# Ledger of designs, part 112: designed miniproteins, single chains

Each design is a single chain, and the fold is of that chain. pLDDT is the mean over its residues in the fold that is shown.

## One batch from the design tools (miniprotein)

Design m3883
Fold by ESMFold2-Fast:
Structure m3883 (fold): chain A 89 residues (1-89)
Amino acid sequence: KKEEQERLAKEAEEVAEEAVKRVKELDESLAGKVEGYGEVAVNGLKAAEDPEKTLAAFDELEELLKEAGDEEGAKRVRELKEKFKEFAA
């Protein structure tokens, strides 16, 4: 599972960076919130610590992207969350 964890961590880093960028471009007022949740999601995947916090961070990122109007970005975060759930099971 280490190789799966490393792959998911790389995907999470890319998705979180893209999510933060998209929210900032679409709604700057949400930038502070999305950065915090992006960091928690990436760190959770890298450390494999506290899966509940990691999943909650993905949920918050999805909601922030939806609020900013990026439905495609929200879908990508949702897909990554499902991959993490499968890995954590």
Scores: mean pLDDT 72

Design m3884
Fold by ESMFold2-Fast:
Structure m3884 (fold): chain A 76 residues (1-76)
Amino acid sequence: EREKARQQLITLVNDAKQEIDNGADPKAVGKKYFPKILDLLEKIVPLGVAMTLTQTIMDLVMAGDYESALAIVEEI
């Protein structure tokens, strides 16, 4: 269900934010969380859309723009 996947995506973005806030390297966090977010998105959108959305969300998370990353997740 989309609602369950959305909540799981919000949790992953917030977990990535906590790691970065605790001093983790944003690029290392991006590498760790990219496959987790992609796996979730592949269950609810076509693969090409899942790849594009995952890249956009992770680029925003690595840049520290968590508000924009969460806004994209809310639109899914």
Scores: mean pLDDT 84

Design m3885
Fold by ESMFold2-Fast:
Structure m3885 (fold): chain A 90 residues (1-90)
Amino acid sequence: MTAEELKEKGLKLLKEALDAAPKEQIPRAIGGAIRGIGDALEAYLTGGEEAAHEYGLKGLEIAEDPKASVTEKAYGGGAAVGAGGMILGS
């Protein structure tokens, strides 16, 4: 999977997770997404492009897990978006 595909798929899954979130849980889901982006940034800063890419793929796996909560799916989508965005934009 390319960084572009990772960002695109991550954004789609993040949007789906936020759209599925109950109104009262939207702030928590947004918080999850922000944490995912931050954790992907940490992976990029500590291990470079390869570490960010691996972290983004793990985030994607979480976002696609039917057993994951809406907040966990938002976190995973955020991690994938963050990883793909950093690799492409840096």
Scores: mean pLDDT 84

Design m3886
Fold by ESMFold2-Fast:
Structure m3886 (fold): chain A 68 residues (1-68)
Amino acid sequence: MEKITLLELPDGKFEYKGPEAILVLSDGSKIELKDGDILDRSQLLPDSKLIINGKEYLLVNSVEVIEL
């Protein structure tokens, strides 16, 4: 499993720390993520997923992920 961290910042923002990934939003739109990218909490809704090396992961608590 790739090492992933979402560091909570002020104002409902998170810093992504991990390998290159794709964030898939509930509407199916995709955002490329790189280490140090800043995400808004609205992009981490319950149906959002991460794709890393072709594997899908569910964002559970904005600081942890579960492999689907």
Scores: mean pLDDT 68

Design m3887
Fold by ESMFold2-Fast:
Structure m3887 (fold): chain A 76 residues (1-76)
Amino acid sequence: SDAELAELRGHLLKLGGKLIELAESTGDPEVLARAQEGFARLYREALRLFREDGVPAKEVLERTEKKLEELLKKLL
């Protein structure tokens, strides 16, 4: 539903926002660029899984959170 999609988008953007803030705090433009690119890719994948593949929002969030944690560990 539109409400479930909006809620999923909200949670994803909040998680991504925290990653981007941490990347910005490093002062390294390469780290910021990698964080932005990595989040954009994961965000598109998450929405595709939910909208096209019928994956439940909770499972999409759990998978995306783990991938964002892995991205953060590689960047820092």
Scores: mean pLDDT 86

Design m3888
Fold by ESMFold2-Fast:
Structure m3888 (fold): chain A 64 residues (1-64)
Amino acid sequence: MLRLRVEVIDSDEPPTEEQRQALRDALLAAGVSEEFADTLVDAGYYFTRYDPERRELHLARARG
């Protein structure tokens, strides 16, 4: 079962196009649907890491 963990980071900068693509690729590789992956990318999450042992995607979100 895939789990998502979200951390709030002390950054006001929106994700770059490269960061958006990296998040999308990581979500798809972990078995997330394209629709849900695109929703998270558009919401401004950052990909930080994937823990394959726990099947846990670690995401960050700017405080905004």
Scores: mean pLDDT 76

Design m3889
Fold by ESMFold2-Fast:
Structure m3889 (fold): chain A 87 residues (1-87)
Amino acid sequence: SAVEEEVERILEEVRELMKEAEKVLNDESKSTEEKIKALEEILKRLQELRDRLRELAEETGDPRVELAVIGIGAEIQLIKKKIEELK
């Protein structure tokens, strides 16, 4: 369905953002301030994707989409912790 395709696209974007976060953290050419700014941009996008997944969960009532919302929530908390560790 169109909803299943959108959920899969969101989950793939989440995976790409998490890979980007790892690259940012491991980039020896970036200052701490540059890393924080990049992670804050990733965090903002993850929050937007979570909000869209919540809308899809409400639309479908599908427990699998609800689990996806929980999953992205965990990724958001991980990025927040990484930002705080850099400060």
Scores: mean pLDDT 89

Design m3890
Fold by ESMFold2-Fast:
Structure m3890 (fold): chain A 94 residues (1-94)
Amino acid sequence: DEVLALHRADLARNPVPEEELEAMKERIKQEILDSIEPTIKFFEERYGLSKEEALKLAYDIALGLVDIFTALTGDEEWGREMREEIEKKVEELK
């Protein structure tokens, strides 16, 4: 897609050092995982969704963010690990 192509072009033009890229991946991992429970509560409280509906929506949003970041970086292994961590977090919140 054009938006992803523009982000990839920006990364190619301004290469991030490997240490900074790894730090960014760890930060994004933590932010995605930490966002799941607040997102569930937000949809329950703000939109009156059931816990099951809010959990499903939070899960879908988290996976979408993983897919976007995986597509942006090309790191399929990170994407796989993130999906496993999200599934564990969702099971804990059921």
Scores: mean pLDDT 77

Design m3891
Fold by ESMFold2-Fast:
Structure m3891 (fold): chain A 100 residues (1-100)
Amino acid sequence: SALSPEQLRALLRARKRVAETLKDLILGKISEEEARARLEEIVAEVAATLGEEYAEDLRAMAETSLEVIKANRDNPEVQKKLLERLERLIKEIEEELAKL
């Protein structure tokens, strides 16, 4: 890996924050506008700490996920699968963070 352990930890924490934000949006805990603001803040922090390439990758992932959630807002079956995927991702990130 090209990243130091500290940089990898920062990237994994950012990815976890993105997943948690998207989960909160699906659960109706936050508005789309609040979700967008949080995602933009996370991407800006990654740009400042890890550089634009990592920030751009994270932005693309967040934007794609947000579009999928918006397109499927009226589909409970898809929402349930998206939640399960996000919870699995959060768990995997926590397991990786525990190894650092």
Scores: mean pLDDT 89

Design m3892
Fold by ESMFold2-Fast:
Structure m3892 (fold): chain A 81 residues (1-81)
Amino acid sequence: MVEEAIDEALAEVEKLIEQSKKYYDEGNLREAVLLAERAIGTAYAAVRMAEKAGHPDLVERAREALKKAQELYDEIKKKLE
């Protein structure tokens, strides 16, 4: 079901964000940024699924997950610059 697929994608985003933060804390910025990019991609796919399904509440949840992933990516990227 679409709702189950979106929930699974959002759970994967949370896992990727957690893993990215662990690598970031360990000083492995390369792995951290790659995991953050993957989290962004997964969250964006969740937004697309929610939009196609016509579920505004799920679109909001997916957009919030995307925002969190983007904020983490920006933080890591600033440390790489």
Scores: mean pLDDT 85

Design m3893
Fold by ESMFold2-Fast:
Structure m3893 (fold): chain A 64 residues (1-64)
Amino acid sequence: GSAEALAAVARRAALAGDGTGAGAAGVIYKQSTGSPLGGRAALEAGREAGDEDAERGGRIALQT
């Protein structure tokens, strides 16, 4: 569902070096659903890509 789509968006953003986009997607998902899955997807994608900004964005999304 939406979490899977968000994981794809977060991974793409992280690969492009767009940590802000990855983090924002995670925050929006959590605010809409109450689920941390978006922030987790951004964090995991950032770690896989070696993108510190995406990883940080994911951590922030998990806290909101």
Scores: mean pLDDT 66

Design m3894
Fold by ESMFold2-Fast:
Structure m3894 (fold): chain A 86 residues (1-86)
Amino acid sequence: LREKLKKFVEELAKELGLSEKDAVLAAILALQLPPSKAAEKLKELGINISEKQVSEILKRTLEFAKEQNVSSSELLAELEKLLKEL
């Protein structure tokens, strides 16, 4: 899971022009908050992405969870662990 998650985050960061750390934060907030609220919180943290981009992150993150056969809660825990390593 961790190796595939790191690659997923790397690809997401590259596509959005974000650092890996910022991409992880965006995915974490997208899983926990409605897209509009996640976008607001990310802007407070200095990460400038649109509500549309947050919705796309959420969709891709949920698809990744399904491919890995893990729950959103399990994926959230793994993202939080990865964030501490970045």
Scores: mean pLDDT 82

Design m3895
Fold by ESMFold2-Fast:
Structure m3895 (fold): chain A 100 residues (1-100)
Amino acid sequence: SREELDKQWKKILALIDEAISLTTDPSLRERLRELKTTYSEKFEKAKTLQEALDVAEDLQGGVADLLVEAIRRGEPEEFIRTLIELINRLSEFIDWLRAQ
């Protein structure tokens, strides 16, 4: 349902906000804010389950790229764990979308 889809998306946004609060790197913080804005807009414009799936998969790729940089830069463990949790929640969301 649209209500369940919106609930799943709100959980994703909450984890992005948590990651923004935990990073010590201003450039990683800005990239997270840009991901939040860009993918929120794309998600709102998604008219089909396939379009929502494409948005979620693309966002997961962007977060995975940030995770690689965060590890390379020696970011705090809590920030790295939050990015991993965000990737896991996106995987669960993708699986849920595929089951619709």
Scores: mean pLDDT 87

Design m3896
Fold by ESMFold2-Fast:
Structure m3896 (fold): chain A 99 residues (1-99)
Amino acid sequence: MEEAYEVARKLEEEDGLKEAAEELRKAAEHLRKAEEAFKKGDKKKALEHLQETLESVGNALLLLDENKEKISKENYEEAKKVADEIIDRAVRLGLEIAA
């Protein structure tokens, strides 16, 4: 998840996309909390954090798409890649919880 914080920093500091950066940071932090809760056997708390992860990463993706002409192509592609990685990890964890 360190890549998510670095990408969020670039979006905020280089492109002025503070809200997209905040949503990406929220997604990364909630995913971390979901994974930690799952390790502790707290499936309910893990699911609550996964919901917040998906909502925040969805908001970040929407903000990135709405502002794609205002950000560098490199920062856009890096942010999209990190968001996709967060979604993949969240979906995989959700499937493990459901099993």
Scores: mean pLDDT 87

Design m3897
Fold by ESMFold2-Fast:
Parts: sequence; C-alpha cells; structure tokens
Structure m3897 (fold): chain A 81 residues (1-81)
Amino acid sequence: MLSPEEALAEFEALLNSIPELSEEQKARAIAMAREVLARFEEVSEEQFERMALHILAGVYNPEKLSDEQAIAAAVRAIEAL
C-alpha cells in the first residue's frame, strides 16, 4: 500500500520517464493526481495503475475528457477495485 505522498512521487517519476510529455502536460497530470489522491488514505499498486491510466487518458485526449471528467473516472476506477 502506498501513502498519497508515495503514490504522487511514483506518478511524478512515471511522468518523467515519458519523453513525449510536455511540462504543461506533466503539471496537468500531477494536479489531477493530487485531486484523486486527496480522496484516499492509501492506494494499492493496482489502484495506482488505474489512477495513472485514467489521468494519462485525460492528458492525451483533452478534446474528449476534461480534467474533472478524468479525475472522476480515476476515482470510480479505484473504488471499483
């Protein structure tokens, strides 16, 4: 289980490993991750992976998903586990 702070650090490291992401896309993803993680006391590795997937889907598809929609989708995906 990861604390919100540990999950955020792991997510920042993941974003930094993706060379195609702009600094603006990384900042947007981090802001969304903070909002998701504020709702949980801890997350599993599987819940972290679900969060990352849904946030990145929002970052890559801004025409289809707002930040609020991506956050809501990530929260629902975590709660479904």
Scores: mean pLDDT 86

Design m3898
Fold by ESMFold2-Fast:
Structure m3898 (fold): chain A 95 residues (1-95)
Amino acid sequence: MTKIIEVDVRVLNEGDSKKLSEAAVESVEKLGGKASAMPLGVALGETMKPGDLIAVTVVSDTLTGEEVAEAAVKGIEEAGGEGEVVDVRVTEYER
């Protein structure tokens, strides 16, 4: 059973939108999912400000929304940012 997991992370510190988004993806993909991330309202490579959102989308058969959310925040923190989870959405598809 394939899951699409969507996590919105609010950034609490200024940082590079591309660096933070790529770090979130790398952290989530270490758990075995296929991930993408996009800053919302900010162009990729522009500086994010406190309150800006990064949307992380993961396709996985095994991961939970909580595992993805925790990994995304951890990735952002390892890149020198600070993030908090705003929303977690999980959609399951039968094959």
Scores: mean pLDDT 83

Design m3899
Fold by ESMFold2-Fast:
Parts: sequence; structure tokens; C-alpha cells
Structure m3899 (fold): chain A 58 residues (1-58)
Amino acid sequence: SKPVVLDLSDATVEEALAAIERLVETTGLPREAALQLVTSSLRELGREDVAAAVEAAF
């Protein structure tokens, strides 16, 4: 099972953007790396629409 910072299965675009900021704050990852982790998790959950919207809003 993959660890995730948030349950992304029902996450909104705003919640996914917040997850990126939380990853940066808690792990010290570059924001671009945190973006890739969150959007990859969204795509693996079949939430391509949210992943694309997060990338556009980032």
C-alpha cells in the first residue's frame, strides 16, 4: 500500500494544492517534487481531471 499525506480519493483542487504545501513544509521537498507526488497519486486514483487542474493552478 502506498503512503499518502492526505486521502486524495475525494480531494478537491484546493485540498490537493494544500497537500503540496504541506509536503513542502513537512518534508522539505522542492515544490515541483511535491507537485509530482500529489499529481501522480491523483492519476493513480483515476482523478486525471483534478491532477490536470492542480497542474494548471500551480
Scores: mean pLDDT 77

Design m3900
Fold by ESMFold2-Fast:
Structure m3900 (fold): chain A 83 residues (1-83)
Amino acid sequence: SKSEKEEKAKKAREESEKILDKTAEKLKEYPEAVEEVKEGKKRSAELSKKDLVAGVGAASGAAIRGIGIAVDAELKKRKEKKK
């Protein structure tokens, strides 16, 4: 039923939003990573208005991409120090 799907999707959305917020806090020293997470949060919110499951998927993807950007930035800094 719609009500049962809505309850499950609501919980998943709350968890995905908390993950995005925690990810942004941890990555705050990497502006490009923070921007990716913020854009992903906006996209997740927009999608969640029509499809809560698609919104959760968008949030998860944004968190992964943000972490990837931060890792790339950190590796670049380490390569520069190694010279």
Scores: mean pLDDT 77

Design m3901
Fold by ESMFold2-Fast:
Structure m3901 (fold): chain A 65 residues (1-65)
Amino acid sequence: SMTEERLKKMGEVNLYMYKILKELSQTKSQEEVTAIGMRMAKAAQDGLEEGLSVEEIKERLEEIK
């Protein structure tokens, strides 16, 4: 179903964001990680609403970090 496919896509994007933010937390302050996380969450939401693939959204997230 459309809802199930959307949830799977959201899960993949969220897991990827989590991995990036976890890695950044090793070298950046909590304030910087929070700011990057908010920008990444917005970019991911916009990409999902635009109908972008998981791969295209991941590329946008890589540009933000």
Scores: mean pLDDT 84

Design m3902
Fold by ESMFold2-Fast:
Structure m3902 (fold): chain A 104 residues (1-104)
Amino acid sequence: SMISELKKKEEERKKVVKFTAAGIEAAAQIFDLELVVRWKKELSEDDVIAKYERLFHRKFPSVDEAIEHLKKEFEKAIEEMKKYGMSESSVEQLKKALEEVLKK
C-alpha cells in the first residue's frame, strides 16, 4: 500500500510538471503572437519577417505563415494542458483569448 501511494504521488507530480510546462509554452506563444499582430499593423511585411527572424531565429516566407505557426503552437500547448487536467471552460477561455489577439 505504501509503495502504491508513492507511485500515485509521483504520477500526480509528473502531471503538474507537464501541465505547468505546457502553460508556460501557451503563455509564450500567445505573447509572441500578440507582438507579431502588433508589428503587422505598423511595419512592412519584410520588416516584420526580419524582426521575427532576429528575435526567434526563424525565417518565414510571409507574416501570415508566422502567425499560423504561432497559432498552431498555442493550440498544441492548450491540448497538452487539457490532457493533464485543464477544464473545458478554461480551454474555451484560452481559445477566446487567441481569437481576441487575432482580431487586434
Scores: mean pLDDT 84

Design m3903
Fold by ESMFold2-Fast:
Structure m3903 (fold): chain A 81 residues (1-81)
Amino acid sequence: MEEIKKKAEEIYKKFKPYLSENVQKQAEKLLEKLKKAKTIEEMIKYVEDLLVLIYLHLSEEQRKELEKEAKEIVKLINKAK
């Protein structure tokens, strides 16, 4: 669980420079919800919401990098199930 939260935060930090201030605020709210998540279902929901939010605001080349990071976090989620 801790690893999933940390990986989501690392992904956000990596892509933060490419995001507008408004999108950064939305992503940070999702990260706060993720930190407070008590169930694996809530964690999956907030991770998905965060990844989709970032993806929609990236260039094609940046999206390829996000897809690599998304595969790693999905592996962590599957290991936690």
Scores: mean pLDDT 83

Design m3904
Fold by ESMFold2-Fast:
Structure m3904 (fold): chain A 55 residues (1-55)
Amino acid sequence: KEKIAEEIKEIAKELGYSEEQAEGIKEDMLESGTEEGLKRGLEDAKKALEEKKKE
């Protein structure tokens, strides 16, 4: 689940979050505790990135 949280952090940085903000998102995702929750977060982050690319 650490790998998924790290991918979410990288996507957050692509979305314009700072290094500190992206690290905070990663920590929050790890604290959520479920692998399924992390996978859902990754899908949501990817959707946000696709929407951002349209702007």
Scores: mean pLDDT 74

Design m3905
Fold by ESMFold2-Fast:
Structure m3905 (fold): chain A 61 residues (1-61)
Amino acid sequence: SLYERLAQIILKQLGLKKEDIAGASVDSEGRVVLTLKDGTKITTNVFLDEEDAQRIAEAIM
């Protein structure tokens, strides 16, 4: 899906692998936030409508 491809692009741009990711969520500004397995949170610069941001967060998981 488009969201799965965008999720892969986001991880690649950040130099992260899917195995490094514990979770993904969306903040109040519609930005995708990644939680790493060590507890670190990374706020991406990806701005989307709340619905699309949620779908990308789910695709990263």
Scores: mean pLDDT 75

Design m3906
Fold by ESMFold2-Fast:
Structure m3906 (fold): chain A 103 residues (1-103)
Amino acid sequence: NPKEEVLKLLDEIAKKYNMPQSVLDYLREKIENMSEEEQKRLAEELKLLLQAEKGDEEALEKLAEMLAERDPRLTVEQAKAIIETLLTEAGLVSAVMYLFTES
C-alpha cells in the first residue's frame, strides 16, 4: 500500500527530526490527496533522501534524477545541488518539504 508506506516514512522522519506538528499535519493532508502513483514516487524519494542524508552519494544521484525528471526547469546537477544545500544548511525537514513542492 503506497499511501501506508509513505505515511509511515513521514511519521518516522517526524519523530527522529522533531518535525513541527503543523508541518506533519499539512504533509499528511497532501499525501491523502495524492494519486497512488504520486504516493509511490514520494515513498521512493523519501527513502533516497534518508540515505543521502547519511552520505550515500548514489542515493543523492538517484534522487536528483527523479527530481529533474518531474521538473523540466531542473538539470540533474541543479537538483543535486539543491538537495545537498538543503541537507547541509536547512536540515532534513526542509529537504522533505521541498519534495512536496510542485514546480
Scores: mean pLDDT 86

Design m3907
Fold by ESMFold2-Fast:
Structure m3907 (fold): chain A 99 residues (1-99)
Amino acid sequence: MIPLTVVQVSSNQQVSQLMQTLSADSPQTIFFDNGSTTFTIIVDTTRPSQQAIDRAGQSTNSIALILSPPGSDVQLALGQAYTELRSMGYTPSSFYDFR
């Protein structure tokens, strides 16, 4: 199972700051809940690119960040994130792939 971590944030400026510190050696999903029931999915490789960080910071939606290192099954990570977040009452909006 690909881990899904939920992080409560006060703003997407905080999401941008937290994304600067993240790296992953295996597939993982981090969900930044800013109080919005609508979420944007952002996919990147081992660590968030500046483009991914900027996209998160410019959004008003909660952010589901999927880090998928080379050779990882991103489609499996996406499917799990959509299923789990919808089951928790969140609605998907935009999708961005920065791999």
Scores: mean pLDDT 81

Design m3908
Fold by ESMFold2-Fast:
Structure m3908 (fold): chain A 76 residues (1-76)
Amino acid sequence: MEELLEFIREEAERLNLPLSEEQLELIAKLAIELKLSKEVIRKFLEFLKESDPSKFDESIIRGLLEAFAFNQENIE
């Protein structure tokens, strides 16, 4: 958990994403539950960078992570 949370924090800072600590912890928790790879997490954060992250509540973040998990399983 701690290593994944630190990875997400580092990537969010690198991308200049204005995510709260609660949002970072939520992403880390859901990434573990959905078995997301670090590559998929990075792609998700890059997707958030192209959008306005301040408009993303918990339900939207969850839905997007579930979509990324589904795509991870169906990528050839």
Scores: mean pLDDT 75

Design m3909
Fold by ESMFold2-Fast:
Parts: sequence; structure tokens; C-alpha cells
Structure m3909 (fold): chain A 80 residues (1-80)
Amino acid sequence: SKVEKAKEELDKIRNEYLSRLREAKQALTDPEALRQAVAELRKEFIKKVIEIQKKYGIPSVLASEYLAEFNREVRRLLEE
């Protein structure tokens, strides 16, 4: 189904960007550089989620769940 294919692509990009967040935290000791890197990764992730939503015509609520999960991990990583 379109929903299953969308979920597979969303799971894949979520895992990819969560890995990139962890790599950024390991590589960047300067807090401001880390915040900037995280902001750029978040921006890219949002764009990819929107493109998958448009590609498969899935409900916005499903896309929002992935964005919410990613935002929780960003806050946890930045200790907010």
C-alpha cells in the first residue's frame, strides 16, 4: 500500500538523520557549532518528510508524528 511504502521511506530517513545527529554530537565540541549543525539537519529532515508526504499522498498526521519524534530526539540531544 502507499501508506506502507511511505512509512518504509520515513523510517529510513528518520534512522539516517538520527544517526547524523549522533555523529554531529560526537564530532562537535563547540555548543554553537552543534546547534547550527542540528538546525541544518532538522531543516533537511523536514523537507524530506514533506516530499514523502506529497509523493504518497499520506495524511499530514502521519508526517507530523515523524517530525514530533525527531524534535524530541533533538531536544534530548541538546539537553533541553
Scores: mean pLDDT 85

Design m3910
Fold by ESMFold2-Fast:
Structure m3910 (fold): chain A 79 residues (1-79)
Amino acid sequence: MLPAEVAAALAALRAAGERLVEAIRTHGIDSPEAKAAEAALGAAFEALLAAVEAAGDEAAKQEALRLVGELGERIAEAL
């Protein structure tokens, strides 16, 4: 299992990604809503990187990066 802090940061990143997809689909990719959701996704990603570094667990880092890649593919497929 991932460390609790890394798991929480991943859940937040996933939620931010889902909000970005919804904002783009509803308001368009160049909308203020999409730009706000993109900024939120960036902040969630920074928080995940901080959580991974704080955990100091290389296996957790690799698993988190794999899940981030899968999320990126899901966002791309959804658009």
Scores: mean pLDDT 79

Design m3911
Fold by ESMFold2-Fast:
Structure m3911 (fold): chain A 75 residues (1-75)
Amino acid sequence: MELTPEQRELARAVIEAYDKAYEEARKKGLSPFQAEAEALRAAITVARELGKKYGLSEDEMIDILERAFEERRKA
């Protein structure tokens, strides 16, 4: 099923936040495990903020978040 423009923006912003937070954590000397934890926190924060802005349900937010991380895993 095709994503709406809002859902695509949320997915993109979540992936971007994850990657940026991971890189920053690694530059600070954190382990890969700690860097992933920081990246996940950043991604969840962005998803929550945009989900509220777009009036998304919890289930919709979870679906978009799962799809965003699945796409990142395939890259």
Scores: mean pLDDT 75

Design m3912
Fold by ESMFold2-Fast:
Structure m3912 (fold): chain A 91 residues (1-91)
Amino acid sequence: MLSGPEEAKRGAEKAEEAAKKGDAKGAAEYAAEAANAADREGSDEAGRAAKRAAEAATEAGKKSKDGVSGAAGAIAGIGGAASARLAGGEG
């Protein structure tokens, strides 16, 4: 019923698909959703999925003609939060 890890995994897959299409904005949006799901769930699997989504968004930003888009800000915030969550077992 609680869909944190599954939601994060879906976000990561969507972010990777967007990245393959060169959609940096879409990849960043899915990365943000995956990170939110991981933060709420607090599980290792969700955190791992969120990290993959953030990496996909970064790659999409580098591939886009504009370079890094709004993804840079989202990834910076997400990376810090996800890293902190995985470092401490506080739930």
Scores: mean pLDDT 66

Design m3913
Fold by ESMFold2-Fast:
Structure m3913 (fold): chain A 89 residues (1-89)
Amino acid sequence: SELSKEWAKLSLELAELFSKLVELIRNSGLSPEKQAAAISALSDALVENASVEEVIARLKSLGITDPEIIETAKRALEVRKRMLELEEK
């Protein structure tokens, strides 16, 4: 169906954005412990449909203020929100 194709496309876009987030965090110069915590927090946020505000607050608590990381995280949450809207159809 068209909905299944749209879901698959959004799923791939989300996977690409999450991959970019992991790469940005790994290259951020943060400790391995903080890198793992940030990746875990982002993964949990996507599963739990956390608000943008909650995700930004969690990243800042880990010392992540990089605008590229923040903007990529916002984009990932937007894609996840669109996927959830398709589930209601």
Scores: mean pLDDT 83

Design m3914
Fold by ESMFold2-Fast:
Structure m3914 (fold): chain A 104 residues (1-104)
Amino acid sequence: SEEEVEKILDEYTEAVHKLLNTLVNGTPAEQAAAMKEFEALVKELSSKLSPEQQALLEETTRRMLEVAKEMAAETDPLKQAHYQFVLLSLVNELYVNLKILLKE
């Protein structure tokens, strides 16, 4: 249902914010663990979605983890801020794309 998809998006968004906090403030080991935990949570959330919704969530997550790895390797605070913006933009893109699928 639409309500179930919104709950999943809320959980996903909260998980992204937790990941971002660890990428900014954590050690390299904590950053690696946070990315792994985020991936595991996404697999759990994905199992509750239709195949087409799963594909969008998985594709968005793949892109997010790519950006997260780049952010973790970055030492320039302004460039880290840019990666934070990209990650949040990917969350918004996922929200819009999942809402479009609900209207078919």
Scores: mean pLDDT 84

Design m3915
Fold by ESMFold2-Fast:
Structure m3915 (fold): chain A 66 residues (1-66)
Amino acid sequence: AVVLPPRLAGPRLSEEEVAALVKDLPEPDAKLAYNEALFRYDRGRESVIALLRRLGYEDRAAALAA
């Protein structure tokens, strides 16, 4: 059995959000979004939202900010 520790509130995306994010994105955008979501310890969610806006995925950025 896999035991998952409690998730941090606020700055990070959930695993479900990360999976949904990368599923529909082409490479290399999918990899960029995945890395921002997992390796930005200080501003993970905000960093991903900003990245999506820069790449032109404004609708997805707005959905994550809601």
Scores: mean pLDDT 63

Design m3916
Fold by ESMFold2-Fast:
Structure m3916 (fold): chain A 81 residues (1-81)
Amino acid sequence: SILEELKELLEKLEKADPNDVQTVTDIVLEIMGLLSKAGMLDEASKLFELLKKYLAAKTDEERKAQKEEIIKLVKEAIEKL
């Protein structure tokens, strides 16, 4: 189910190194695809904006902070399903 796949991706995201930009980006893009498939277009759009901020981050501290914001949004989206 979409809910089970989102929960598995959330766990992978929580365990990912915030400075492993490729791994974080790949997981976030998969989550965005699942949210879009679930009809959660507003949440998918907000996630894309947070991903852009994550990718624009210049420091490890900024990447960690943006990853935490992404995780928060994904948890809130899962609760709405």
Scores: mean pLDDT 91

Design m3917
Fold by ESMFold2-Fast:
Structure m3917 (fold): chain A 62 residues (1-62)
Amino acid sequence: MKVKITATRVVPDTGPTSLGLREGEVVEGEILEETETSIKLKDTATGEVKLIPKSFVEVTEL
């Protein structure tokens, strides 16, 4: 599913598979996997796969 992710607060970069975001930053990508607490996203701009915590972001389906 292609989505737009908007950071509602600062998301720290905690490791090589995590995505760090500034508050209000927007990333577009495809959801590869979703859990109760995290989204595994393929970033459209970079092609990298990153984990994003759901509690820190707003997800909008494109």
Scores: mean pLDDT 74

